Designed miniproteins, single chains, continued (2). Designs and how they scored, part 83

Each design is a single chain, and the fold is of that chain. pLDDT is the mean over its residues in the fold that is shown.

## One batch from the design tools (miniprotein)

Design m6858
Fold by ESMFold2-Fast:
Structure m6858 (fold): chain A 59 residues (1-59)
Amino acid sequence: MKNIVIDGSKVSKEQLEEIAERAREIYEENGIENTVNSVLPDEVKEKLREIVEEILKKA
């Protein structure tokens, strides 16, 4: 995957909030201030993918 895409049909509100919180922590740890128009480092992308997959698999 080139981008992280959250499938809204498979994600609960609680899961979305958890993903957002965990993503924010990772961004802060890696010094990323604005993620909307920035190219994320591979390390950050992998961490985000793992979190999204883990949270979605819990469903």
Scores: mean pLDDT 64

Design m6859
Fold by ESMFold2-Fast:
Structure m6859 (fold): chain A 90 residues (1-90)
Amino acid sequence: MEEEKKNETLLQKADDFEAAITRGREALDRMLAAGQATPEDLQSAADFYEAVAETLRKMAEESKDPEVQEKLNRVADEATRLGERARAAA
């Protein structure tokens, strides 16, 4: 029961992070197109998404459920790509 509840919580967190990463990517695209992104904002975004990816990967290791691990790692990969994109633009 406790593990099932933890897995449900992890899946919900993964969904929340995936939605946030999608919104962040769209916001970054708009800022870059408008020329409004500062190097400091881009560096902060890169550091933030790198930390998010590390957190999600650790959560995946702790879940022990293969489906939960796969979802968390997939969202972590998306966070990594967004962070790398922000860093490259800084």
Scores: mean pLDDT 79

Design m6860
Fold by ESMFold2-Fast:
Formats: C-alpha cells, sequence, structure tokens
Structure m6860 (fold): chain A 63 residues (1-63)
C-alpha cells in the first residue's frame, strides 16, 4: 500500500541518478510487484513519478 508506493518511488529516484530512466522504471516496477502492488498500480506509479520529474522513457508505453 502506501509504504510499498513510497519504497518503489524512492528506488526510482535513487536509480535515476546512476541508471537510465528505463532501467530505473523497470527496477521500481519489480519492487512494487514484490511488495504486493498490482502491475497496473506499479506502472501508473512509475509513469506518474517520471512525468512529475519531466522524464520521457522510450518504450515504456503511455496510453
Amino acid sequence: AAAAKAAATALLKALLTSSSPKTAALAAINLALDLGLSILTAMELVQATLAALGIAVPGLALP
């Protein structure tokens, strides 16, 4: 729930300093799934966080 979303968001932000946005996004999605979030929720969380940071990720499709 909230702790899982916070953990995935923190991992995404940390990895964005040292990894490509795509790698960071995939790692955050995997962590969110491991913490019990649905894939839809994990993808929405990552997409929203990247959008808030002004980052576009080619190949991570947005509807």
Scores: mean pLDDT 73

Design m6861
Fold by ESMFold2-Fast:
Structure m6861 (fold): chain A 95 residues (1-95)
Amino acid sequence: LIEKAEEYFEKAKEAIKNFDFESAERYFREALRLALEANTEEGLELAARTLQEAVGAGLERMVAEVLGVPEEELSRMTVRGSSVEEFRELLLEVL
């Protein structure tokens, strides 16, 4: 699970570099799903990194839909420059 999640995470970052936001959204969704399904500390950390990258790339709506949290709160985290630790705390609140 973790290795496949990391693969999708890297593919999502490459898609962002190429301005392929549709592919990036699909890859971030899969990375997050697989990282959370692993149910490990490594998976939680990867999920937090995935959220930070996705939100930083302007995909707050997708992240909000996946986590069931308000899009406005995620946008606020982007503006603040929220850390991976802050996204990890968000995941622990919603899991």
Scores: mean pLDDT 78

Design m6862
Fold by ESMFold2-Fast:
Structure m6862 (fold): chain A 105 residues (1-105)
Amino acid sequence: MTLEEKINELFKKADELLAKLRDPSLTREEQVRAMRELVQVFAEIYNLLKPKATDEEKKEIEKLLSEIAQVYQDFLDGKITREEAVDRIEELYNKIKEIAKKILS
């Protein structure tokens, strides 16, 4: 499997977790577990990209991951709704996808 194929599999997993998080039937515990898995998937994507990324690209992804971690913490603390957390994470994730495409080009 190529690096690009591995990254695309992780993107698919992230998309599936984001879709799952939109299910209104999920318990609080299931929501927290799915969101934690999503954060782990983003960390795996970064670890795979890191050896090919420039220092500037690494800083950009690290900033986005830090913002995602803050959204996760705000969700855990009850400061934002699940819907707000998912929407914010999806926006940040789309920025990570743009940088990843640039690194893989």
Scores: mean pLDDT 89

Design m6863
Fold by ESMFold2-Fast:
Structure m6863 (fold): chain A 81 residues (1-81)
Amino acid sequence: GLKEAAEYARQAAEAAKKGDFGEAVQYLGRALGLARRSAPKDVYDKVVEKASEALEAIVAGDGEKAAEYLEKMAKILEEAA
């Protein structure tokens, strides 16, 4: 559910802070999969926006910025749960 999606988004943020972008992307994918099934469209659209910003930061090698977007994604998911 949405709480589990938020937990995966937080795990993605922790991985990004450590520079483990492969692990961050795996957890992000799990969070998005759960959000797609469980979230209302308006919530999912906001989640996808933060996920896209996090992925751009990962591609740029900016783990701290990626973690900030992933934490915002987790907050959106928790507030919707």
Scores: mean pLDDT 88

Design m6864
Fold by ESMFold2-Fast:
Structure m6864 (fold): chain A 83 residues (1-83)
Amino acid sequence: GAKKAAEEAAEEAGRMLRAGASPADAAFAAMSKLNKSPSVKEVAVVRRRPDGVVEIEVTDEKTGEKYIITLDGRTGTATVSKA
């Protein structure tokens, strides 16, 4: 499902952030991975903050449920929550 795809994309993005990648580069990699997932209907950046936080919305193809991936370049963290 899209939740698992979002969690896998967040894990990869989190690794990139900890390796010194920008939030923009980590977000691009996460979106690229999600766009290849058959469980994902839509992927969109819904927020960009000047302090290095990026939020990506992921929509499940089967259920229409939405998940938010939060990438925080200040802490090097990537988290998934229900929208």
Scores: mean pLDDT 85

Design m6865
Fold by ESMFold2-Fast:
Structure m6865 (fold): chain A 74 residues (1-74)
Amino acid sequence: MTPKELAEEGINAAADGQGAALKLGDSEKQRELTRIAVESVEAARAGDAEKAREYAEQAEKLRKQLEEELKKAE
């Protein structure tokens, strides 16, 4: 996978996670996901596939956690 493809995965996961965090009222997690998305873009610009992958994995983990919390809140 290219650094750009990994960054796209991270950005998409961060966007989905931000939606869940917003519904939960978790402004701290919203800001964290925004930072991960920005860092993913910077890693891709630097050609750093390993960092882009790490940020994508972090965003996906947080997205799953927040969506699970949102499910429990209903």
Scores: mean pLDDT 81

Design m6866
Fold by ESMFold2-Fast:
Structure m6866 (fold): chain A 80 residues (1-80)
Amino acid sequence: SLEETLLKGIEHTKPSIEKLIEAVKDSNPELAKRGDALLKELDDLKKRIENKEYPSDEELLAQLQAISDRLVALGDEFAK
């Protein structure tokens, strides 16, 4: 299902973000804060999916795209 695929994706993505935050927390605390904020948004999205607290699949996909775009931007900043 869409929900199952998204939940699995979130759980597989979180450890990579957590590892990145741990690597930069002392050298770039502002970037670490951005990563922590993204983790919180992924947790909130997970809860909404599990509770079916979203108005449509279209809105769910739009929110996932927005999170994906920010993850890419965060990765680009970590690569600098």
Scores: mean pLDDT 77

Design m6867
Fold by ESMFold2-Fast:
Structure m6867 (fold): chain A 65 residues (1-65)
Amino acid sequence: SVKEKLDKELLQQRIEKSRQVIEEIEKGADIEKLKADPDLAVAIALTALELRKIGDEIDRELAER
């Protein structure tokens, strides 16, 4: 259905954006940026939480298969 496809696309976009931000930080992005932008730090934390939840659900589906 259209909703399921849209949800998948939105999820993929969020994962891609989050991965890019995490990679920037891992490559040594300026930690001062996180201090200057607390909203960015919060967004990263929330994204990490969402990724953990998705990972747990994937593990559950794989275990059921």
Scores: mean pLDDT 65

Design m6868
Fold by ESMFold2-Fast:
Structure m6868 (fold): chain A 92 residues (1-92)
Amino acid sequence: SHITTEEFIKQVQQLFQQSDTDGDGTLDYSEFKAFVQKLLETYKGAFPPYFNEETIQPLFDLADVDKDGYVSFEEFLRGLEAALMFPQLIQP
C-alpha cells in the first residue's frame, strides 16, 4: 500500500508535536533525535537505508539553516526533501 504525501506529512507532523516537550513549535537536538527515531521505527522500510541513527545529526544540521540549535517542522521538511534528493548531504 502507498501512503499519500498529504497523509504522510500529517502523520509526521503529529509525531513532531508529540516530541515537542516544551510546546514551543521547535525541536532541539535531543527532541529531534527522539522524533526521527520514532519516525524511522513507525515507518519501517519507508525510508532509504541511509536514514538511520548515524545520519540523524547531519539531518539536524541540514534542517537547522539558521544554526540556532532549533528546528521547526517546516525546516525539518525542507531538510528531509534535500536529503532525499541529495543523499550525500547527510552521508560521509
Scores: mean pLDDT 78

Design m6869
Fold by ESMFold2-Fast:
Structure m6869 (fold): chain A 74 residues (1-74)
Amino acid sequence: MSKEEKLKELKEELEKLLREFHRVASGAEAQRALDEAVAKLAEANKLEKQGKYDEAIEIVKELIRWVKEKLAEL
C-alpha cells in the first residue's frame, strides 16, 4: 500500500469516528473537541498537499486514537 492510499484509508476511518462522536456527544466541551479535531485534520490535509504523507499520517493516527478513547469513556 502506498503512503497516499494509507492516508486516505485513515482519513475515512477518522471521518466515521468523528460522525459517531458528533452523534453521541453533546455540550460545549464536545463542540470544542470537534473544532480542535477539525483544525488538526485541516493541518493533515495541508501536509498531504505538500507531499508530507508521513507527518499527515501521524496526525490522523493520533486523532483516530483520541476519538476512540473519548468514545470509550462515554
Scores: mean pLDDT 81

Design m6870
Fold by ESMFold2-Fast:
Structure m6870 (fold): chain A 62 residues (1-62)
Amino acid sequence: DELLEHAKKYLEEKGETSLSDEQIRELVERALAFAKALGITDPELIKKIVEMFVDAEILALR
């Protein structure tokens, strides 16, 4: 929920509007899985990981 909203806001700040809600959810889920694999539980670090996954997706689209 909060992470999905964070990812959407970050995408809007980057001017990226081509991703569907489903694609954004998949990005957040992958970012969460990555954070869990590393034992990261800090919400602020998880938000940074979500931002990194969003940045990588934007780069892949260009």
Scores: mean pLDDT 82

Design m6871
Fold by ESMFold2-Fast:
Structure m6871 (fold): chain A 100 residues (1-100)
Amino acid sequence: SPEYERLRAEIDELLDRMQEVLTELEEAIKNRDYEAVREKVEELEELLRRLRELRARLSALMAEMELSREDAIRFAAHEIEIAGAEFQIELAKKKLEEEE
């Protein structure tokens, strides 16, 4: 499906950007750059919001088609990455509160 391939590509781009921002967040925390930590948390929250919206649309489309095992496994694996990112955001927010 052309719509499936388009949504998958958009999700892959957002996941790649999420990993880049997570790396930047980790560096900001190590450097005690709390302004950068706040900016990276805000960017990650926006990326996760968009990612969840696109994944919901992709999930609905997947329910109407026969999906390869590889694509199904990849979709499931990305949920773990997203959950990890959500957890890292909450830890960063707690650290910001403790440093105030």
Scores: mean pLDDT 85

Design m6872
Fold by ESMFold2-Fast:
Structure m6872 (fold): chain A 62 residues (1-62)
Amino acid sequence: SKHVVIAAGNNEKGAEEAAEKGREVAPDAEIIKVVGTKEEAKALMEELRAQGIATTGAYVEA
């Protein structure tokens, strides 16, 4: 099944940290998407979940 991690950080370091945290909580995730804000991540997760796609969020504040 398709599982997507949505990582959000407000700078490059934050985005990398969020992506790494996402890999820790969902190591079987097929796709990791990185966005610039937590709000964008939440909106994208809602859209994907509405399509029946499993999603996990990982966020880092700068």
Scores: mean pLDDT 71

Design m6873
Fold by ESMFold2-Fast:
Structure m6873 (fold): chain A 70 residues (1-70)
Amino acid sequence: MKEKRAKALKEHADILEKNAQSYRDKATELRKQAEKDPSLKPLADSYEQKAQFYEDGAKRAKEKADEIEK
């Protein structure tokens, strides 16, 4: 059923975007802290990578939902 699958993918994309924003916020905070404590740079890098992973996943889920709705 196209409508249900598209809706599920959009809901999944929203969850992924929320997770991405959370990781972006944490990465930004860690970057500011890393200006005083350079040992936090690898942790900030890790959160940025996680944010990118979730952002990419959200984009793919939205694109797939759009394909299903057409």
Scores: mean pLDDT 82

Design m6874
Fold by ESMFold2-Fast:
Structure m6874 (fold): chain A 90 residues (1-90)
Amino acid sequence: ARLPWELPEEEAATLRVGERVYVLVYDAEKKKYEVREATIVRIETGPSGRRYFLVRFPDGTERVVGRDYIALTKEEAEKKAEIANEYYKL
């Protein structure tokens, strides 16, 4: 589900390929969202005009994420993960 705060579109618009970002990734084994650093590999625009980011993690894996799962700082990503973990416990 979407969280109450998305990365604002004006901030998302400043992102470029090669930028470091922080991403929420669900760990099924630990049953929680974790924050991982990643690098933007590609930026795509969907039919609705929304931006999607193909990100690459340090382990070489890649994932497409929307503004709901991306943050510019580790601190904001950790706050987002904490609320997501509490929300899905309900």
Scores: mean pLDDT 74

Design m6875
Fold by ESMFold2-Fast:
Structure m6875 (fold): chain A 69 residues (1-69)
Amino acid sequence: MEDTLKTLEEDIRALKEAVEKGELSREEIQQALERARGLLAKMEAEGFDPRLIAALQEAVDWLEEKLAE
């Protein structure tokens, strides 16, 4: 579980860095958001660790804010 949380946090960090560096187009950010929302819904439905759900929810909220700019 701890290794999974660390991996998710590292993946989220890498995604945020790519967005901030302008490495992703608006369409690619939108696709990443769609995938993150799908994963979040699945994790909530399957009763995953609340810390994993919270970390992914924060990432979804951040991506939504970036797309609103």
Scores: mean pLDDT 78

Design m6876
Fold by ESMFold2-Fast:
Structure m6876 (fold): chain A 81 residues (1-81)
Amino acid sequence: ALEEAREIIEQLKALEEDDPRAKEIEARLTPPLEALMRELGGETLAKFTAPTEEEARERMELLIAAALAGLPAEEVVERLA
């Protein structure tokens, strides 16, 4: 769920890069995120390019949340429009 995804992102931010827990979280997030990004494609991913770090963070958070929630690429595109 979106709420769970936000908690996972906050946990990852709080952990050191070398922490085994951070590695476990990344291993859990990476496959669904990579699958979603592959489905979206390069042109669609370009829409996630943001002029500020805050906007880039919000868009990345949405992508991670959508991937964890199992949202199809079409719904992600619609929610960004």
Scores: mean pLDDT 67

Design m6877
Fold by ESMFold2-Fast:
Structure m6877 (fold): chain A 66 residues (1-66)
Amino acid sequence: GPAFEAGRRAGYQAALEAAKKGDNDKAIQEGVAFGVRAALKAGGSEETGLRAGILGAQEGLEEAKK
């Protein structure tokens, strides 16, 4: 749904930026945090934000490897 999509997108962007600095663990942490905030703003739950943020963060990390 929209909240999951918002969280995934925010998690992706935050993780990609952190990963470009060479810290994959920080990338996951920032991706999750931004994903949760975005999902909550979109009317979703914290659980939705955690799942979306994790997936977005993983996608951002993969993009940073290119």
Scores: mean pLDDT 84

Design m6878
Fold by ESMFold2-Fast:
Structure m6878 (fold): chain A 90 residues (1-90)
Amino acid sequence: EEEKMLKEISKRIKEDLDEIYQQAKDTIETLGIKKETDAEQYRALAEIFEKQGDLLNASIFYALAEYLEKNLSKEEVVKIFEEKYKELLK
């Protein structure tokens, strides 16, 4: 179910943000992604997941890039994640 999945990811964004950042950082270092800002690094990571067909992880990292640029609340990040995921499914 789409709604169940979105709720589970939303909960993880709110509760386990530090773990998500650590996993993203480790992946960025492993892939050798070097950009001027953390937001650009997350966006590059999202683009890699999108090209691989991993739309869920792509949407998460696009939302985290926006979070870093715009001083968003966790609730706003969740909304961006949901909107981006629906956009990428098209």
Scores: mean pLDDT 77

Design m6879
Fold by ESMFold2-Fast:
Structure m6879 (fold): chain A 68 residues (1-68)
Amino acid sequence: MSEEEKKKLEEELKKIAERSRETLESHGVTDEQIEEAIKESMEYAEKTGDKEKALEYLEKLLTRLYLS
């Protein structure tokens, strides 16, 4: 994955997290936990080379944080 592709993916992951930020924070999820989920999703994208899988992975991580 190119550096430009990584930057675009990181921006998309941040936008997805931002849409849920208020809801997650109201459930006691911290900014640090949200940033960690974004980081894990970026690492997953780097390992698999699959951007769509990384976006799905972020959504699953955020859902787990919401339910905890």
Scores: mean pLDDT 80

Design m6880
Fold by ESMFold2-Fast:
Structure m6880 (fold): chain A 94 residues (1-94)
Amino acid sequence: ALSELAQRMVALEKAGASDREIAGEFVKLAADLKLSPSEQAEALKIALSLGLSESTVYAALESLFGPKRVEPLRDLPASEAIDLLTEQVEAELA
């Protein structure tokens, strides 16, 4: 499921879909699959490893967590931003 979601995001980007379109599809599929924050993070990391652009990953993070949480992290590698946001959200749920 996570690898299939990641592959779909990369395929959409290669087909010329916008960052926002891919982010919207990711959020929809994550909700349909009932993914936890850590599963959402893993799917994004797999997509990044498969060649998804960092700008698309940041668009997905903004859709999931809001721009206020993501903006301070935009100077970081996307993989590090994913880890920090996921850790913060999981701490709030505990």
Scores: mean pLDDT 82

Design m6881
Fold by ESMFold2-Fast:
Structure m6881 (fold): chain A 111 residues (1-111)
Amino acid sequence: MAALAESGGKKAVEETLRTVFKFSDEEIEELRRAAVAGDLEAFLKFSERIVEEEAKKKGVSVEEIIARRPELARELREKPSVELTLLLLAIQALEGNVEEALASLRNLLAE
């Protein structure tokens, strides 16, 4: 998560959610509240929207984005970015590791 520290942490996460994944300020505040409350169901819904927006941007299916997780993880290691971090957390949640993904997001939003 070195890229998030370099990018200003919480501010970089909120800006990426707004500009890349097209969340409203209201939706970002709802996600922040869900992260603080440990609301796994709300976080799963936000994770679905992140992957759907990436799929729409790339012109592929949600299933194809999820299948690209190993490639995306490699890209994050070689060139860290807030966008890739958020996308990988969303994929992790959709693969059934919702609690771990939410804990990681909570740490990012606390900085």
Scores: mean pLDDT 78

Design m6882
Fold by ESMFold2-Fast:
Structure m6882 (fold): chain A 100 residues (1-100)
Amino acid sequence: SEEERVREAIENFFSLYNLSEKTKETEIRILLLLFKSGLSNKEIGERLGLSEKTVKNHVSAILKRLGLRSRTELVEAARDPEAFITAVDPVAHLKSVVLG
């Protein structure tokens, strides 16, 4: 499914970073909620049992890792999942360069 492919691409992307397992899982969950639903920091915090400030800090870190300037750019990327997967998944990106 598209959701499973997006999750795999995100997990592959985060594998490039030496993060604790807890931080990685938290940031993956936040990114998936942003991608799927466009939720606010407050709404994400309510779902994950985190403060709005903690979510804001994680969102800032996620955007920096993805090379995105704003939450708006992430919301726009969510409207084209195939382009997002190709851009962030190291395996999909390499295949695109070799076969395109």
Scores: mean pLDDT 77

Design m6883
Fold by ESMFold2-Fast:
Structure m6883 (fold): chain A 81 residues (1-81)
Amino acid sequence: LSKEEEEKIEKLVELGVEARQAAQDGDSEKVEKYAEEIVKNSSKELAIDILERLLEVAKEHGNEESAKVIEEKIKKLEEEM
C-alpha cells in the first residue's frame, strides 16, 4: 500500500469507530456527519461496505432513525453507480 492509501485507511478506521459509537448512542446527526465523511474519503463500493456494517450496528441497538439515515446514504450511492 502507498502512504496515501495507508493514511486514507487510517482515517476511515477512525471515522468508522466514531460512526459506530454514534450509531450505538442513537446520535443520528453524528451518524449523518460521519457517513458523509466516509463517503468523501472512500470509493463508492468501500463506502457502501462500511455503511452496511454501520447499519447493522444501528439496527442491533434499536436506533431506527440512525438506521434510516444510513440506508438513505447507501441507496444514493447505489443509484450513482
Scores: mean pLDDT 80

Design m6884
Fold by ESMFold2-Fast:
Structure m6884 (fold): chain A 74 residues (1-74)
Amino acid sequence: SSALQALQSQAADALLAYAAELLRKHNITDEEVERRVLGVVGEAVGRLRRATSEAEIQAVVAEAKARMEEIVAE
């Protein structure tokens, strides 16, 4: 549905913005850490395109945020 596609697009944009802010907040200058964080966003965007419900979209977003936070805390 167009509503589901809008939620998927909004979630993808929000995750990319979150990744950029997280890298800036933690002053990440390591290119490998940056690539790993952006890799989580890429994988999450793929999962969002396959999501069939709002609940699935929320789960993907939550998991991606948690994984990105784990990476920057290393």
Scores: mean pLDDT 88

Design m6885
Fold by ESMFold2-Fast:
Structure m6885 (fold): chain A 80 residues (1-80)
Amino acid sequence: SAAELEEQAEKLLQEAQERLDALHAQAVANGWSLQQVQDQVRVIYADLIARLQALLDSHPGPVPQRLLDILRQLEAQLAS
């Protein structure tokens, strides 16, 4: 269902946010350069995009516009 799809997508987004928060803490603790942080942020976004795309592609019905908009925003952030 659309509700189950939304729940699965929200879980992926939350897991990615937790990874970003952990990355920030690790970067501060270990004195990472901006380049090292940016490289790891790109890995997290690329993984999130791939997982979200696979989830949406596996859905047999209409995908909520909100989830398509989120995917486009993530792709735009990765491209910048």
Scores: mean pLDDT 86

Design m6886
Fold by ESMFold2-Fast:
Structure m6886 (fold): chain A 69 residues (1-69)
Amino acid sequence: MEAVEKAAEFLSEKLGVPVSPLEAAKAVVRMVEDGLEDSEFMKELLEHVGVSLEELVEIAKEYVEKYGE
């Protein structure tokens, strides 16, 4: 789950607080649900992680399904 680990790193740096991979995965899913997929913040996140939006969203959803319950 390398992509969610990189997302957690990015969010931790941007927010100045520790963000877990599960919290990062939930944040990615929430951003898409809230229509923020084309936001500057999401673009920076995708550049940091090095995957497409579609790939990151799929990985995040799978991570939340596996560890979010």
Scores: mean pLDDT 79

Design m6887
Fold by ESMFold2-Fast:
Structure m6887 (fold): chain A 60 residues (1-60)
Amino acid sequence: SDEEIKKLVEEIGKLLLEAYNKGVFSEKEIDEIIDKIINLVNNKDIEGLKELLKELKKKL
């Protein structure tokens, strides 16, 4: 659903910002992750967004 996608993107965005501020990812890696988020959102890939969220949580 669009609401589920919105919540996942908001949670991913918060973790990505935290990871960037902590120096976990370079600027280039952040740009690559943002491109991946855009692609997943455009395809309405809820499962892919959940997996990305899980991967980001493991890095923090």
Scores: mean pLDDT 85

Design m6888
Fold by ESMFold2-Fast:
Structure m6888 (fold): chain A 91 residues (1-91)
Amino acid sequence: QAEEEARRQALLDAHYAGIKRWAERQIKVAEELKKQGFSEEADKLIKEAENRLTEMEKARADGPDAFLEVAEKYEKEISAEEGRRVRELAA
C-alpha cells in the first residue's frame, strides 16, 4: 500500500511540475510581450496559464483520477502547441 501511494504521488508530482513549468514559460513570454507594448496579448497568455493551473488545483481537490485526466488533457494540448511552434520556426 505504501509503495502504491508513493508511486501515485510521484506520478501526480511529475504531471503537476510539467504543467507548472509550461505555465511559468508562458508567463515569461507574456512579460517580454508587455515590454514590447503588447499588453493585451500578454494578458491573454497569463490568463491561459492561470486557467490551466486553476483547473489543475480543482482537479487535485476532486481526487487523483480527476487530476490525471486533466493533467493528460493539458499535456496533450501543450505538446500540440510546442509542435506548432517548432513548425512555425522551421517555416
Scores: mean pLDDT 75

Design m6889
Fold by ESMFold2-Fast:
Structure m6889 (fold): chain A 101 residues (1-101)
Amino acid sequence: MQEELDILEEEYKRAKELYEKNKTPYVKIGLARTLVRLARLYLEQGDYEKAVSLAEEAIKYAKEVNTEEGKRILQEAYRILSEAYRMLGKEDEAEKLRAKA
């Protein structure tokens, strides 16, 4: 798991650098996909605050891409955010986000 986190953190850094140079829908979706994978790993490791931050960033980029892939990433990001809020004791916020997934 730590090895996978290190790889995904490097992928995220690379994807963010690419996004800053080229803000196409393809680049946005690639960044959002990496963010969702990283958020899920942090959620699984119990770093709920980090999972929230990464999932919120993924939602931002996925919302800007009007494709089936963008919708799938957006749904997964809302699911992760909901689970992270539940683990943080924010049950009402978690339920509201679940309705969006």
Scores: mean pLDDT 83

Design m6890
Fold by ESMFold2-Fast:
Structure m6890 (fold): chain A 70 residues (1-70)
Amino acid sequence: SKQELIDKARAYALEASKIEDGEVRDKVLAKAQEYFKAAGLTGDALAQAVTGPPPSEEAIEEAKKFAESL
């Protein structure tokens, strides 16, 4: 669903911001961008989505596992 993709995208973006390793951070951020794109968000719509409520714990856990797999 679109909302699930937005939730995941925001979780990946948030987790990327906590990563000190530039290569790992860039890969996690790229995944966030893929989810935003899949949700059909760009420009102003993307900016609005980023300012919403915090991501779900489920999405945050998924993003952390992805980062740790790199």
Scores: mean pLDDT 75

Design m6891
Fold by ESMFold2-Fast:
Structure m6891 (fold): chain A 79 residues (1-79)
Amino acid sequence: GKERLRELLEQEIKELEKDTSLPEEVKKKAIELLKKILNAEDDEEMLKYAEELAEFLAEHYGMSEEQKQALVETVRKML
């Protein structure tokens, strides 16, 4: 549920902060988007920021449309 999603988002933020393989600017923007998902007031806002994160990752890492949809669907299933 939502508590598990928040725990996973917090862990992902910590892992990204330790990551040295990503460009610093890209890492900071990814962390910002993850924090927006974590601090979202409702499920609709969480999904909106998850979609923004997926679009950001597609732009910088060449994620397919299917991979973008899989990320958003994963977040939706955990709400």
Scores: mean pLDDT 78

Design m6892
Fold by ESMFold2-Fast:
Structure m6892 (fold): chain A 115 residues (1-115)
Amino acid sequence: MKEIAKMEIINALHQINKALGRFSPKAAEVAQKAIEEINKLTSDEDILKKTREAVIEMVRAALDELPPEEQKEGIDKLIELFKKNLEFYKSRGDKVNAEIYEEAIKELEKRKAEL
């Protein structure tokens, strides 16, 4: 079993929300609800599942709120931002936060391929 620090996951969700929330009120709402739900969970498996689902939903909500003409540019900027955050957490040895950003980048790259 991977040992998961619940607070580290909550902090990573706050960082993702800060990156997305300035242009997506829906992404901010998804993040806030996810933090509240994760605080009530006790199993590592449930926490991981909810975190992954929340990150993917936040990314989708943010992308759906972008105008069609801005979607490609918005995705590229988000990938750049998340890669910077990923490198930061990797440099600190924070594998939990790094994995959350890796999942977010993967979802963004998938969405970009569908354009």
Scores: mean pLDDT 75

